# Designed miniproteins, single chains, continued (5), part 93

Each design is a single chain, and the fold is of that chain. pLDDT is the mean over its residues in the fold that is shown.

## One batch from the design tools (miniprotein)

Design m19213
Fold by ESMFold2-Fast:
Structure m19213 (fold): chain A 85 residues (1-85)
Amino acid sequence: SLRDEVEEVLEQVRREVERVLRWARENPSMYGLMLGRLYQVRDMVRWVIRKAREAGDQESLRRAEEMLREVDEAIDEVRRIRKEG
């Protein structure tokens, strides 16, 4: 179902964000590759937002918008690590 697909995508995004942040702390010189991965998962979250809006699923929309904020915060963190390294 759409809800199951949304849950799967958001869980995949969450796992990728955590992996990238862990990798960024250990390998700050690789920031370009890490940013690319975060932009890719951000596009996945935007897809979920579009699907949730089309379906009128307010709960999925809320979760996706929350995840988008987490991804944007992760992008800012990777950029911060780059400037300090």
Scores: mean pLDDT 84

Design m19214
Fold by ESMFold2-Fast:
Structure m19214 (fold): chain A 81 residues (1-81)
Amino acid sequence: SAAAKAAAIAAAKEAIQRAGVLAVLNGEDEVMEHLQKAAAHVDAGDLAGAIEHLEKALELSKDPRVRALIEEAIAHLRAAQ
């Protein structure tokens, strides 16, 4: 449903925002850059592009908390496709 898709996108955006806060605190500037690009792609309706940037952020991050939030965001966006 449209409501379920909107809820999944909202959950993904929240997970990206939480991951971004932790990435800034960790000094993971490149991770944060990819998270910002992912959020921009979500806002543009390009969920595939958003997932590509989230996968790059996941490869770069060394913090298991940041990685878990990125994986959560990817799962929500895949459910919304």
Scores: mean pLDDT 91

Design m19215
Fold by ESMFold2-Fast:
Structure m19215 (fold): chain A 65 residues (1-65)
Amino acid sequence: EEKIREVIEVLREADDAGEAVAKYAYENKLSEEEFTAVADAVLRAMDKAKSRDPKAVAEALEEEL
């Protein structure tokens, strides 16, 4: 959950959700399991928001915490 809050902030400043997640994983040296958990959360947020816009995805993630 702490990592999801950090991902939300990265998404708010990003132009692409996938790139934001990849950059976050690289900079924070996430394990494969941690990366999968973050990626799955972002994909679920995209589905709920019905949008791929990183700002919309960030808002959906924040409201689901």
Scores: mean pLDDT 77

Design m19216
Fold by ESMFold2-Fast:
Structure m19216 (fold): chain A 99 residues (1-99)
Amino acid sequence: EEELERQRRSLELARSIAKKILIDTYVALQRDLKRAELEEKLARGEITPEQYEAEMKRFDEELDKKRKEMAENWDDPAYQQELGRELDRLVREWAARRA
């Protein structure tokens, strides 16, 4: 009983760590892609440095809200499936920009 309880706690900790890693990865990929997009526009003279900073700040605020949404809906299998599809798309887009 005590051993099973210890194993259960270890598994719950592992799941908590996996959740944090996935959410952090999603946010990092979204932020990296947005920064790359805005840096390209800045280099082409389509936006000013001030507009770049303002847009990045707004996007960071949106990502903070998305992080909270992901944390709140983590135990919903339908939400996890949709998040998995979004991550696949983001990873593909990120890899294409690095090629």
Scores: mean pLDDT 80

Design m19217
Fold by ESMFold2-Fast:
Structure m19217 (fold): chain A 76 residues (1-76)
Amino acid sequence: MTPLDVAIRLLEEARDRARAAGDRALEAQLLVSLARLYKEKGDLEKARKYAQEARDLATEAGSPAVDEADKILKEI
């Protein structure tokens, strides 16, 4: 596994825990991180999907993660 693949797996596990806890602000932050890593991997489809989900959750939660999600969406 590359360091990038390890980071993605750990963030996916953290996202699942945040989702189970109902912590939408943390879930949005983790989805932004996942979108960045998938963009680095060249998986632009997954990067876009995660960034869109992060933006929607961050907007609902009032999280500053919305700005980072919008930035990622403009770059892909």
Scores: mean pLDDT 85

Design m19218
Fold by ESMFold2-Fast:
Structure m19218 (fold): chain A 67 residues (1-67)
Amino acid sequence: MLSEEQKKKIEEELEKIKKYLESKGVKLTPVQKRAIIKDLLEKLNLPDTPEIREYIEKLLEEIDKSL
Protein backbone atom coordinates (compact mmCIF):
# COMPACT_ATOMS: atom_id res chain seq x y z
CA MET A 1 0.00 0.00 0.00
CA LEU A 2 1.05 3.59 -0.64
CA SER A 3 1.85 5.68 2.43
CA GLU A 4 0.10 9.05 2.92
CA GLU A 5 3.48 10.76 2.27
CA GLN A 6 3.90 8.88 -1.05
CA LYS A 7 0.31 9.75 -2.08
CA LYS A 8 0.96 13.42 -1.27
CA LYS A 9 4.15 13.48 -3.38
CA ILE A 10 2.32 11.87 -6.32
CA GLU A 11 -0.56 14.37 -6.01
CA GLU A 12 1.86 17.34 -5.87
CA GLU A 13 3.73 16.20 -9.02
CA LEU A 14 0.44 15.55 -10.86
CA GLU A 15 -0.86 19.00 -9.81
CA LYS A 16 2.22 20.53 -11.49
CA ILE A 17 1.49 18.50 -14.65
CA LYS A 18 -2.19 19.56 -14.56
CA LYS A 19 -1.22 23.27 -14.34
CA TYR A 20 1.21 22.84 -17.24
CA LEU A 21 -1.43 21.13 -19.42
CA GLU A 22 -4.08 23.75 -18.57
CA SER A 23 -1.63 26.56 -19.48
CA LYS A 24 -0.83 24.90 -22.86
CA GLY A 25 -4.41 23.83 -23.70
CA VAL A 26 -3.29 20.29 -24.60
CA LYS A 27 -4.79 16.88 -23.84
CA LEU A 28 -2.70 13.86 -22.82
CA THR A 29 -2.31 10.98 -25.29
CA PRO A 30 -2.10 7.35 -24.03
CA VAL A 31 1.64 7.36 -24.89
CA GLN A 32 2.19 10.54 -22.83
CA LYS A 33 0.22 9.08 -19.88
CA ARG A 34 2.47 5.97 -19.86
CA ALA A 35 5.60 8.17 -20.04
CA ILE A 36 4.37 10.33 -17.12
CA ILE A 37 3.71 7.22 -14.97
CA LYS A 38 7.21 5.84 -15.69
CA ASP A 39 8.87 9.21 -15.03
CA LEU A 40 7.00 9.69 -11.72
CA LEU A 41 7.95 6.20 -10.52
CA GLU A 42 11.63 6.92 -11.28
CA LYS A 43 11.57 10.51 -9.91
CA LEU A 44 9.85 9.59 -6.62
CA ASN A 45 11.79 6.29 -6.28
CA LEU A 46 8.56 4.28 -6.05
CA PRO A 47 8.36 0.52 -6.76
CA ASP A 48 6.79 -0.34 -10.14
CA THR A 49 3.76 -2.28 -8.83
CA PRO A 50 0.25 -2.61 -10.33
CA GLU A 51 -1.22 -0.87 -7.24
CA ILE A 52 0.97 2.24 -7.63
CA ARG A 53 0.47 2.34 -11.42
CA GLU A 54 -3.33 2.12 -10.97
CA TYR A 55 -3.26 4.94 -8.40
CA ILE A 56 -1.33 7.27 -10.75
CA GLU A 57 -3.47 6.23 -13.77
CA LYS A 58 -6.66 7.04 -11.84
CA LEU A 59 -5.38 10.53 -10.97
CA LEU A 60 -4.28 11.11 -14.60
CA GLU A 61 -7.79 10.10 -15.79
CA GLU A 62 -9.27 12.69 -13.41
CA ILE A 63 -6.91 15.35 -14.84
CA ASP A 64 -7.76 14.30 -18.43
CA LYS A 65 -11.51 14.59 -17.68
CA SER A 66 -10.99 18.11 -16.24
CA LEU A 67 -9.26 19.28 -19.47
Scores: mean pLDDT 78

Design m19219
Fold by ESMFold2-Fast:
Structure m19219 (fold): chain A 73 residues (1-73)
Amino acid sequence: SMELVEKARKAAEEYKRLLTDEEAKKEAEEAAKEAGISLEEALERAAELLRGLAEKLEEAGYPEAAKILREAA
């Protein structure tokens, strides 16, 4: 369970860096461009993935990890 909490924290930190770090934003923008979408669309999809993962983690019995992901998204 602690391993899932740690992985959730890491995923939340990576997502926050996409919102706050200029270099991370630039890398995400390049990746989004290669995928044929905007940075805004890529961030929306990332948030949706975090929320979906949070729901699955809560269902699996890891509410602490789920909360970390929901708070980041």
Scores: mean pLDDT 79

Design m19220
Fold by ESMFold2-Fast:
Structure m19220 (fold): chain A 82 residues (1-82)
Amino acid sequence: SAEEERERILAEREAAILAAAVRALLHDGASREQVRALVRELDAQFHAETGVPPLSEEQVEAIVDVAEALVATTRAMRAARA
């Protein structure tokens, strides 16, 4: 259905943006400000391609917070194996 397709697009967007944010923090040494800009850039691309409403400021901040938490967890797990 159109609703199921929309939910799939929204989930794919969230997963792709989060993965990019985590990569930028973990591998590229990006700042929080740079990651926020990246999230907004990718969200603008999804909006242009699919017509889904852009992320709210609160949703952008939540994605950045989750990305930082995931990176902190990954670094802690790597340190524990050293």
Scores: mean pLDDT 85

Design m19221
Fold by ESMFold2-Fast:
Structure m19221 (fold): chain A 80 residues (1-80)
Amino acid sequence: AMLSADELEERLRALKRELEEIKDNIDPKEYVKLGMRLIAAGTDIDIARRSTNPELREQQLRAAQAVLDDVERDLAEAKS
C-alpha cells in the first residue's frame, strides 16, 4: 500500500507540538537535534508531494516515516 503524505504531515505536526511541550524539560542539544530531524522529514514529504515519479514518491515518504518513527521513540525516551 502507498504511504499517505497527509498522514505523515499530521504525525509531523503532532511530534513538533510534543517537542515544543517538553522544550524546557529536555537537553537543549537533544531539542535542537530532534527539531532538525523533524525539518528533514518535512522536506522529504514536500519532495514526495512534488514528485511525478511514483517510486521516488514512495521512497521519500518511507524515508520521512523512518525519521518520524525514530523521533517518536527518542521523544518517548527523553520524557522518561
Scores: mean pLDDT 85

Design m19222
Fold by ESMFold2-Fast:
Structure m19222 (fold): chain A 94 residues (1-94)
Amino acid sequence: SELEKAKEAMEELKRFAIELAKKELDEATYQEFERYVEILLERAIKDLEEGKVSPEEALKYLKDAILSLMKELKMSEESIKEFEKFAEKLLKEL
């Protein structure tokens, strides 16, 4: 269930990122953000299931990729910090 725990953490990270984006981004940008984050999650889960990355590595890669996207879209420092704090909490629970 370590694999299932990691998948659950990544799904929680995705949901939190999407919720932050929904509050700040216009509808079109939000939809693209959601689509891209879902692609990132699918890739991270696949690499984890194939044994290419550890649970911690998968969650860190997903975190860093989402952070880069948030910064490119010029989301607030407040949302970025809140996201980083949540991701750190999930990483400590692995």
Scores: mean pLDDT 87

Design m19223
Fold by ESMFold2-Fast:
Structure m19223 (fold): chain A 85 residues (1-85)
Amino acid sequence: LEEEARAVLEYGRRVAEILRKHGLTDVADEVLGVYERAAQAYREGKVSEGAALDTAGDLLVSEASLDYPEIGEEHVRVRREVRAR
């Protein structure tokens, strides 16, 4: 439970770092907040781990990837690495 909640947070932090690297700091802060709330909801038993990882943060990253395709490429890589745990 706690290990899985920490994996959700790590995923959010890594995704936010990709966005910050490309100058999208406001979007990065929003994405991080979404995954922090998702991890907390998972700890409280309100959502599954899969639902926490598939949270609204992915939509925000997908929209950023329309302008910066390299963001989407790195996001897919980070998602694959975290889910492989």
Scores: mean pLDDT 71

Design m19224
Fold by ESMFold2-Fast:
Structure m19224 (fold): chain A 65 residues (1-65)
Amino acid sequence: SSEEKALEAAIEHISEVLGLSEEEKEKILEEYKAKGVTADEFIKEMIDKIEKDEELKKKVEEYNK
């Protein structure tokens, strides 16, 4: 479905930005698909986590060069 593809794309992008492994990305994908979370909900949760974590903020800044 389009929603499932959007979630997969969001997880792939965030995993790349944060430097996660393929194995870690697959675990996150399985977890969020099992929860029935949308791409928008996943993105909102990740933004909240990044804003509270100085190391994650630095990774986002480095990637956005």
Scores: mean pLDDT 80

Design m19225
Fold by ESMFold2-Fast:
Structure m19225 (fold): chain A 104 residues (1-104)
Amino acid sequence: DEEKERFRLYARALWAYAMLKYAEKHKDSPEAKEIGERAKAELDRLLAQDPNVADLIAEFEKRSPEALEAIGERVYEAGFDLSDEELERFLTQAFLYIHFEKAK
C-alpha cells in the first residue's frame, strides 16, 4: 500500500525532526549533541528519499507545535530504537489528541 509506505516515511521524518528540535533545546548535554547529529543525518537521508518530507514537517509544525514538542520529548527519551509501528502509534495519538481538543 503506497499510502502506508509514505505514512511510515513521513512518521520517521517527523520523529527525526522532533528529536533534532528537542536536542537543540538541550545543547549543553553531550547526549543531546550526539542525538541531534544522528537526527540530522536521518533527516538528510529521508529528504534525499522523498523531498515532500520537508513540506509535511513544516505543515505539522504549523498545525501542531505542541504535539511536535511532546513527540520530541518522548522520542528523545526512547532514542533511535523506536519501530515504525511505535512511530505510527505516536503520530496517531498526537493527531487524535489535536482533533479531540479542537472539538471542545
Scores: mean pLDDT 69

Design m19226
Fold by ESMFold2-Fast:
Structure m19226 (fold): chain A 67 residues (1-67)
Amino acid sequence: MKEITLTVASTRDLAAASEVVRAVSEALESGEDAIVTIVEKGANTYTATIKIKDGEIVDSSLTVTAA
């Protein structure tokens, strides 16, 4: 199982969103089991976790934690 963590300054940034899409797409295309964690750090920490198994997204969650 592959773990990928992306830390971004803002999820509203299209460039950061593009990197997230690329990481997820590469994990799906490889057929490799993966967990993609996206962390936006600011006044609060937003953590999105995407679980990929057998080339499919099997679970997704979003958590907000005060920084």
Scores: mean pLDDT 69

Design m19227
Fold by ESMFold2-Fast:
Structure m19227 (fold): chain A 100 residues (1-100)
Amino acid sequence: SNIEKLEELLKEIEELIEKALEGKISYDEFVKRVSELMKEFTKVALEIDPNILNNPLYQELERELVGVLVYLAEKRYDLARERAEKFREYGKKLIEYLKK
C-alpha cells in the first residue's frame, strides 16, 4: 500500500540520517541519497493527498530534515540529533494523519 511505502521510506531516511551521524557515509553521499528518498516520499504522499505540500506536518517534516542537513554540514552533531528526533516525530504524526 502507499502508506506502507511511506513507512518504509521514512525508516530508510531515518537509517540514512543515523549512518551520517555515525560518520559511516560522507556528507555528499548522505545529501544525494536522502534527497532521492525524500523525492520518492513526496511522490507517494502526493498520491495519497494531492494537497500534501500545504500540510503543516509535511512542512515541519521538511524543515526538520533541512535542519539535519545544515547541522551535519557544520559538524554540530548534537543539534543534528535533535533535528533528527523532530524529523522522526513529525514523520510519525504525518503517517498517522494520512491513515485517517
Scores: mean pLDDT 90

Design m19228
Fold by ESMFold2-Fast:
Structure m19228 (fold): chain A 74 residues (1-74)
Amino acid sequence: SAALLAFWRRYQTLSPEEQAALNARVREAARAWRAAHGEVDFTSLSEEERAALLEEAGRVALALLDEILAQRAA
């Protein structure tokens, strides 16, 4: 996933404190997703459905990372 690769590259540039804050936000987003859609069993998904979910997860993670970086300037 292009979004996941972009996320990983930027994630490595964060401080440990920023990584911890981002990890907390990602976990919260994942919990909210499960509450809205139910628990998703990846083994029951098609390859196309898994690829789409991973790309969407990457985009959400990038947006959350941008929020962490924006807080540095505030």
Scores: mean pLDDT 77

Design m19229
Fold by ESMFold2-Fast:
Structure m19229 (fold): chain A 108 residues (1-108)
Amino acid sequence: GPAEVEIKVKITKTAGDEYKLEGEGRSKQGDAEVKIKGTARGTDGVGALMQALRKALEAIEEALRNAQEVKIRFVDPAAGASLEAEAKAKTPARIARVEVEFDLDPPP
C-alpha cells in the first residue's frame, strides 16, 4: 500500500498578536516528506492561516498520492497571514494523521 505520513503542526504565539506555524511530516522510510511554515497577525490572521493550512493539506495529499513534488504559497495580506508548504514523495504516499498543537503563550 502507499507510504503513510504523519504531519505535526505547531502554532506558537511569538510576540504581541503575532503567531508562527511550523509543520513537518515524514514517512517511516523517509521516502515522503512534508514541510509547512506560516505566520499570522491577530485572531483574523490565525483564522486565515488555518484556512490556508487546509488548502495546503489538500494539495499535499494530491502530490503525495501521485509521487510528485509540490511547493505551495498562500498570502492573505488583508487578514495578515502567509503560508508556505513543500511536499515530495518518491513512491505513492498518503496523509495518515495531522496533529495540530496550539501554544498561545510566549516561549520562555
Scores: mean pLDDT 84

Design m19230
Fold by ESMFold2-Fast:
Structure m19230 (fold): chain A 80 residues (1-80)
Amino acid sequence: MEETVEELLDHILKKTNNKEKFSKKEILDALKEVVPEVFHDLVEKIIEEYAKEKNVELFSKEEVKELIKRILEEIKKKLS
């Protein structure tokens, strides 16, 4: 299942009642519903690495967009 960054962000927003800040667990749980199971470990790894890089416990909408872009790019590399 391939979705655009904006479609995946909208899915996260709907699952988290349209709040302004998102935890790693909320992002991971929402993405696990739309991303194939084979990529779940990859998604979790990217979320953890991004959280560490930004030194944040909660992500803004813009940070979630960048996170989704990184996830989609890594999935594309695995499918190539």
Scores: mean pLDDT 77

Design m19231
Fold by ESMFold2-Fast:
Parts: C-alpha cells; sequence; structure tokens
Structure m19231 (fold): chain A 85 residues (1-85)
C-alpha cells in the first residue's frame, strides 16, 4: 500500500513536471493545488483542483498541459486512497 502510494505520487510528479515545462504558470499553480489536497488527505479536493487547473489550460488552448494536470490529479487521489488503506 505505502509503496504503491509512493509510485503513484512519483508518476504524478513526472506529469506535473511536464505540465510546468509546457506552461510554468499554470503548471506551478496546479502543483500547489494538488499538494494542498494531498497534505490534507482530501481526495475530492485533489480531483476538483485538478479539474479547475485543467479547464484553465484548455481555455488557453493548452490541451496537452490540461491532460497532464488532469492525469496528475487522478494519480494523487489514488495515492491518498492507497495511503489510507
Amino acid sequence: SLQEALKKAHEAGRKLGKAIKLDPKVGLKATQGLDTGFQNLDVQGVLDSGRKSSKQAKKKGKFDTSKKILEAGRLVAEAIRLKQE
């Protein structure tokens, strides 16, 4: 469980790193939101934060950034669930 949670968190970090390279402003803001949700162990908060940042990227025409942020949010949510099990 903990090892699987760490693997999911590491994969989320890689996707956020790629999002930051594509759009540093949107990527960093998304990373902050997902980190806050993770620290609070708030699965729904992480998913909602990821969706909001993903929508902001889409409105700017940054579809690849949007996709990576959404995927990272789902991975962080799964990491929280695995850590709590």
Scores: mean pLDDT 84

Design m19232
Fold by ESMFold2-Fast:
Structure m19232 (fold): chain A 60 residues (1-60)
Amino acid sequence: TSGGGTVVDGEYAGGVTIGDRGVANGGTGQAGKDAYKRGLAAQNEQSAKSLAELQQLLAA
């Protein structure tokens, strides 16, 4: 697998880009950092789960 470097259904964008969009420009302080860190952790967790499921489907 590619290690989850591909955006699917906006998962990657939702974890990183949502912070920028949610702040609407001009607010990239701690709120943006927290959103980024949370999104990164959630994205990693979801990517691992998605990859495991995908591998199971492919192996089946």
Scores: mean pLDDT 56

Design m19233
Fold by ESMFold2-Fast:
Structure m19233 (fold): chain A 85 residues (1-85)
Amino acid sequence: SQEEIDAFMEAVRERAPDNPLISTRLQARGQSVDEAVDRLREALLKDPNNLEALEEAVTYAAALGLDEYLEIFKKKLLEVKKKLS
């Protein structure tokens, strides 16, 4: 839902700056945390089945230890992958 996406994005925005894995990843892309979060939010709101966006959400949730969001996005990613099989 939009509420789940917004809550997840806020958690990422709060915690990502202090996480070396995410900071290194975003620096390599020339992106700020805000830019990355805004891009991911737009992608998931436009298409909740966006494979690339779901993989990015899983990466952030895993790196930040956001276990509840990790479970939600992993489940959704698996459902999308099954439909593409």
Scores: mean pLDDT 82

Design m19234
Fold by ESMFold2-Fast:
Structure m19234 (fold): chain A 83 residues (1-83)
Amino acid sequence: ARPVLTPVEREVERRRGETDDDTRLAFYDFALRVAGVDEATRDRVLAILRRLLAGEPLSAEERAFLEEVARRVEAVLEALRAA
């Protein structure tokens, strides 16, 4: 049986063939900056995403962390879109 992927993990996997990993990581860093995410949290997110792109398994803690950050980013981007 395969574990259920989080929405963030599915998005990363879906886009894996579209652009190179460094370009995607730069785009994610930019989105996190726009959403007002602090530097330490951004560095942790990018480190986890780099490991995911390398095909490494994520811990439950790392998956929960990515989901929480993604939820915060989505809320901020939606608020900016509504303004």
Scores: mean pLDDT 71

Design m19235
Fold by ESMFold2-Fast:
Structure m19235 (fold): chain A 102 residues (1-102)
Amino acid sequence: DPAAQLEALRNQIRLEAYRPALEEIDKIWENTPEEVEPKEVEELREKVREAAEKYNDERLKQLAEGASGTSGAATYALLKSTLLIIEADEAIAARLAELAAA
């Protein structure tokens, strides 16, 4: 049911579950490619990517400000997990390298 899958996807985005949201987009495309316009799939992926980038930026700021005593390895693992949602941006990759080196 594409309508139920879209509702589930929207709920995953609200819960910041970006990786499951991308997996659901792929399932919608795989199971109903002729019933879903390519533009809608691309727009959904872009929305998830933008939300993930905003989440990463906010988390980076919080970790930088609150990270006196936080393990650099823990910060790196968290950011690496989030990077699986979006293609590696040069700025994000550079910041991860800095955090891994700390």
Scores: mean pLDDT 61

Design m19236
Fold by ESMFold2-Fast:
Structure m19236 (fold): chain A 89 residues (1-89)
Amino acid sequence: AEAAARAAKLAALQAEVAALDAQLQARRDAYQAITDEKEQLRIQIELGEQIIAYLNRYIALEDTPDLRAQLAKAKAKLEELKKKLKELE
């Protein structure tokens, strides 16, 4: 019963993360209207933080090496974006 409940929560969170990934891609396409590189980076950082929050919720439900690797990759990408923003200041 607990395993089935966790699987259902994981599926719901996976759908939420997929929606965020789709939103991020749509925002990248919309970024053609944004000429300020700093503004683009700030929006990408905000979306990256949301993705990391969802990955932490997954790990709280089911801690796997694959999810840990995904979290590490997402954190590394977020730090790259923050570094780029800092270099533009």
Scores: mean pLDDT 76

Design m19237
Fold by ESMFold2-Fast:
Structure m19237 (fold): chain A 73 residues (1-73)
Amino acid sequence: SAAEEAARQAAAEAGRAADAAGLKAKSQNDYTTAAVHFRAAADHYRAAGDDAAAELSELKAQHAETAAKRQAA
């Protein structure tokens, strides 16, 4: 339906915005905030039906989580 198509497009746009926020946080060495944004991006991409983008964003979140733990150690 047109409503489902619009919802998927909105979810994909939210995913891209969250990925951009994650990259910005990562550029500032704020890996904890980056991980939160990349996790949000993965959830949005799943809602959009984009499993490939969701998996990539999950990987980015995992790397950011590892970097945050390394900074805390």
Scores: mean pLDDT 90

Design m19238
Fold by ESMFold2-Fast:
Structure m19238 (fold): chain A 99 residues (1-99)
Amino acid sequence: SMEEIFKKIEEAIKNNDLEKLREILKEEGVPEAVIDLIVYLAETTENKEALINLVKTLVLHIKEVNTEEDKKKLEEISKELLEARKKVEEKKKEEELKK
């Protein structure tokens, strides 16, 4: 059931079980690029409740999306967001080294 999937997602994120989170998302048909973004956010965010709500929303959206074009666009956006987020973290580390 959807409630059981949501509970598993919530537990995996709260426990920092990123391997289990990846498995759940893969079983639910979430594209690899979206999974990579979600896992990265789970590693870097302190706001786990916001992440849980985002992931639940994305899973629902992906299950309702029936076109390959929409899935490809979601993958493209996810790749771009992950790259942008990594650049922000690299810049943050550079600022710490200059202090």
Scores: mean pLDDT 77

Design m19239
Fold by ESMFold2-Fast:
Structure m19239 (fold): chain A 100 residues (1-100)
Amino acid sequence: SKELKEKAVELQEKINKLIDEAYEAEKNGDKEKLKEILRKIVELLLEMADFLEEYDPEAGKKLREKAEELEKAIEEDAPFEELVKLVKEALGIFGDAVDS
């Protein structure tokens, strides 16, 4: 749907900006700022999971589970590469649902 595609573009743009900020925080060794940025990404993914669940309950659940996996990885101090990978996987779940 048009609404779902518009939300996908908005989510992608917001998360891309936060990813750029996360790369800068990682480069500067600012672990606290990195965690704050990644938690903002988790919040956006959970908001989008709630939205997506109204249109595609299965995809919404998968997105929520991926956001929860990202939050756990943040708490466990996972490597930056793994954290970025989880964000990209979450965006893929949303993208696939929009193309359905």
Scores: mean pLDDT 83

Design m19240
Fold by ESMFold2-Fast:
Structure m19240 (fold): chain A 74 residues (1-74)
Amino acid sequence: MSERERLLELGRRVRELVDEIVAEGRRNGWSAQEIRDRVAAAVRELAEEMGLSEEETEAVLLAAQNEVQHLLRA
């Protein structure tokens, strides 16, 4: 149960960060690459805060970049 709660909370926080950065990038005219770079930086900071391993951080980064791509296609 606690591990499931940790993963759900991680997913929620990553989604919020991606949504906020994409919205901010759209308002400020950022390129897709600039949005991806800022999402990567924010996700790495979150991973450090939550004590994620290098391996877990890479998996979360991949998921976040896939979400950015999905949002930018909409």
Scores: mean pLDDT 81

Design m19241
Fold by ESMFold2-Fast:
Structure m19241 (fold): chain A 64 residues (1-64)
Amino acid sequence: SLAAEIEELGRRLGVSPSTVRELARLALEDPEAFQRRLTALVTRRGIEVTREDYERLVALGRRL
Protein backbone atom coordinates (compact mmCIF):
# COMPACT_ATOMS: atom_id res chain seq x y z
CA SER A 1 0.00 0.00 0.00
CA LEU A 2 1.02 3.65 -0.35
CA ALA A 3 1.16 4.09 3.43
CA ALA A 4 3.50 1.11 3.83
CA GLU A 5 5.84 2.34 1.06
CA ILE A 6 5.91 5.84 2.57
CA GLU A 7 6.70 4.39 6.02
CA GLU A 8 9.49 2.20 4.59
CA LEU A 9 11.10 5.13 2.73
CA GLY A 10 10.79 7.28 5.86
CA ARG A 11 12.73 4.70 7.87
CA ARG A 12 15.41 4.40 5.17
CA LEU A 13 15.83 8.17 4.79
CA GLY A 14 15.43 8.97 8.49
CA VAL A 15 12.48 11.33 7.97
CA SER A 16 8.79 11.41 8.90
CA PRO A 17 6.05 10.08 6.57
CA SER A 18 4.85 13.67 6.01
CA THR A 19 8.35 14.65 4.82
CA VAL A 20 8.36 11.63 2.46
CA ARG A 21 5.04 12.84 0.98
CA GLU A 22 6.45 16.36 0.58
CA LEU A 23 9.61 15.06 -1.12
CA ALA A 24 7.59 12.74 -3.39
CA ARG A 25 5.43 15.62 -4.64
CA LEU A 26 8.43 17.90 -5.18
CA ALA A 27 10.38 15.18 -7.01
CA LEU A 28 7.47 14.80 -9.46
CA GLU A 29 6.29 18.43 -9.75
CA ASP A 30 9.42 20.54 -9.23
CA PRO A 31 12.80 18.77 -9.40
CA GLU A 32 14.64 22.06 -8.73
CA ALA A 33 12.72 22.70 -5.49
CA PHE A 34 13.25 19.01 -4.63
CA GLN A 35 17.03 19.46 -4.88
CA ARG A 36 16.95 22.56 -2.66
CA ARG A 37 14.79 20.82 -0.05
CA LEU A 38 17.02 17.72 -0.15
CA THR A 39 20.17 19.84 0.30
CA ALA A 40 18.64 21.47 3.39
CA LEU A 41 17.75 18.05 4.87
CA VAL A 42 21.25 16.66 4.15
CA THR A 43 22.86 19.73 5.76
CA ARG A 44 20.61 19.76 8.84
CA ARG A 45 20.10 16.00 9.43
CA GLY A 46 22.78 14.22 7.39
CA ILE A 47 20.30 12.12 5.45
CA GLU A 48 21.36 10.12 2.37
CA VAL A 49 19.19 9.74 -0.74
CA THR A 50 20.25 7.36 -3.53
CA ARG A 51 19.22 7.40 -7.21
CA GLU A 52 16.91 4.47 -6.40
CA ASP A 53 15.27 6.40 -3.52
CA TYR A 54 14.71 9.37 -5.85
CA GLU A 55 13.03 7.14 -8.46
CA ARG A 56 10.80 5.65 -5.74
CA LEU A 57 9.83 9.18 -4.61
CA VAL A 58 8.84 10.16 -8.18
CA ALA A 59 6.74 6.98 -8.47
CA LEU A 60 5.05 7.75 -5.12
CA GLY A 61 4.37 11.33 -6.26
CA ARG A 62 2.44 9.99 -9.25
CA ARG A 63 0.20 8.04 -6.82
CA LEU A 64 -0.40 10.95 -4.40
Scores: mean pLDDT 82

Design m19242
Fold by ESMFold2-Fast:
Structure m19242 (fold): chain A 75 residues (1-75)
Amino acid sequence: MEKIERLVELIKEAGEKEEDVEEGKKLLLEQESEISEEQLEQAIILAEALAEGKRKGLSDEETYELALKKWKEAQ
């Protein structure tokens, strides 16, 4: 639950509509047994990069590079 809640929080911070975030949360909870902890951790890393990019006003390219860097460091 904790990781799914963190992912949902980051997606909200990245600017997704509240209704879409709630729908996505339900889908994630329904598929929780199908999603590995590693896949969820990877999704959180990418969502953190997207949220940071939005907060800092980064370009799509800069946000993508940040996401790649964080993903690589988590390996």
Scores: mean pLDDT 72

Design m19243
Fold by ESMFold2-Fast:
Structure m19243 (fold): chain A 71 residues (1-71)
Amino acid sequence: SMRDELLKRLNELKRQALEAIENKDIVGFQQIIAEMQKLRDRAIELGDLETAKEIGKVIQELLDQLDKASR
């Protein structure tokens, strides 16, 4: 399903974002977050608000992890 494809891509991007935080690759992290935002927008376009909400939570979690790693 489209939901399964979005969630699979989200999980791949989450892994890459965590690697970017570990490697202190801020530019790479920002690019990955932008791709996650596009996935969220795609879920909204499809009317899948549940998936869009889940993507938004992952984005916020990653931003919080970056903030904590920077302290």
Scores: mean pLDDT 88

Design m19244
Fold by ESMFold2-Fast:
Structure m19244 (fold): chain A 91 residues (1-91)
Amino acid sequence: SAAREETVQKLARAAARAIEAGDAEAVGRYAGLLEWMGETLLAQIALQEVRKRHGEEAERRAREAMEATLALPEDERQALIDEVVAEVDAA
């Protein structure tokens, strides 16, 4: 749906901003939400980019945050998506 594609684009923008900021935990959180939505390639690209720009330790922290995000209940994952969408829309 158009709404789903818009949400994916906003998560991808949030991930890009987190990569620029060196916020590995935020990158992992957004990658986890993208993976949950079935956007495995976008999640993989985010992890590769955080490694490329910030190194292996940042990638490790991002992967840990991704796993933690995927372990959350579905309602908590949806709440995180809603929060990210609101933050992107406010920027």
Scores: mean pLDDT 89

Design m19245
Fold by ESMFold2-Fast:
Structure m19245 (fold): chain A 60 residues (1-60)
Amino acid sequence: EEFEALRKAWDERESKRVKEFNKKIEQLYKEGKFDEAAKLASQYLDEMERERRRRGALVR
């Protein structure tokens, strides 16, 4: 449930990219590839979030 909030907060300028990514996920859902869709969504969100956290922690 935090995915949308965090994604918007940190990727505000990448709203278009997020939409494009979501469209790809939607297509995977239509093809019944739910595990791949979930993996891509989680990977995208986690990767962006982890990169920001890692930078914040390492910068200190």
Scores: mean pLDDT 67

Design m19246
Fold by ESMFold2-Fast:
Parts: structure tokens; C-alpha cells; sequence
Structure m19246 (fold): chain A 65 residues (1-65)
């Protein structure tokens, strides 16, 4: 169902956001290392994934109405 699809996409978005926050904490902790840039770039990629998943979830909710 569209509701189940929206719920699944929202859960995936939540996971992506949590992982982005985890990577930002790692970048903060290792701010003086080359790994910090890799973690920050990873977090930015996950932010984009979060936005795409959130948009798809909203579209699925709208289609269900």
C-alpha cells in the first residue's frame, strides 16, 4: 500500500539522518586528521539521501489521500 511505502521511506530517511549525525560526530572527534574530511563528505551524501527519501515519502502520502 502507499501508506506502507511512505512508512518504509520515512524509516529509511530516519536511518540516513542518524548515520549522517554519527559521521559528523566522528569528523568532530578526528578534526585534525584526513579521515575527518571523509566523514564530513559521507554525512553530506547521507543528507542528500535523507532529502530524497523524505520527498518520496511525502509524494506517497499525497498519493494515498
Amino acid sequence: SLKAKADSLEEQAKIAKQEAERLRKLAEEKSDTPEAKTYENGAKSLDMVYEQLKKRAEEAKKAAE
Scores: mean pLDDT 83

Design m19247
Fold by ESMFold2-Fast:
Structure m19247 (fold): chain A 57 residues (1-57)
Amino acid sequence: SSLPDPKYDEAIKKVLNYMRLNPNATDEEIRKKAEEEGLPEEYYDKLIELKRMLHST
């Protein structure tokens, strides 16, 4: 499925890169990064799931 507004793709990439560089980042730190990059709250759960997949924890 495609996102309704693809402009969020760049913000998502930035958060994913942040998670790759910061494997010990907490859920709160990832949430703050997502807010800083302008992602809406509904994306936070998806980003936290991606963090778990990337770091196996």
Scores: mean pLDDT 74

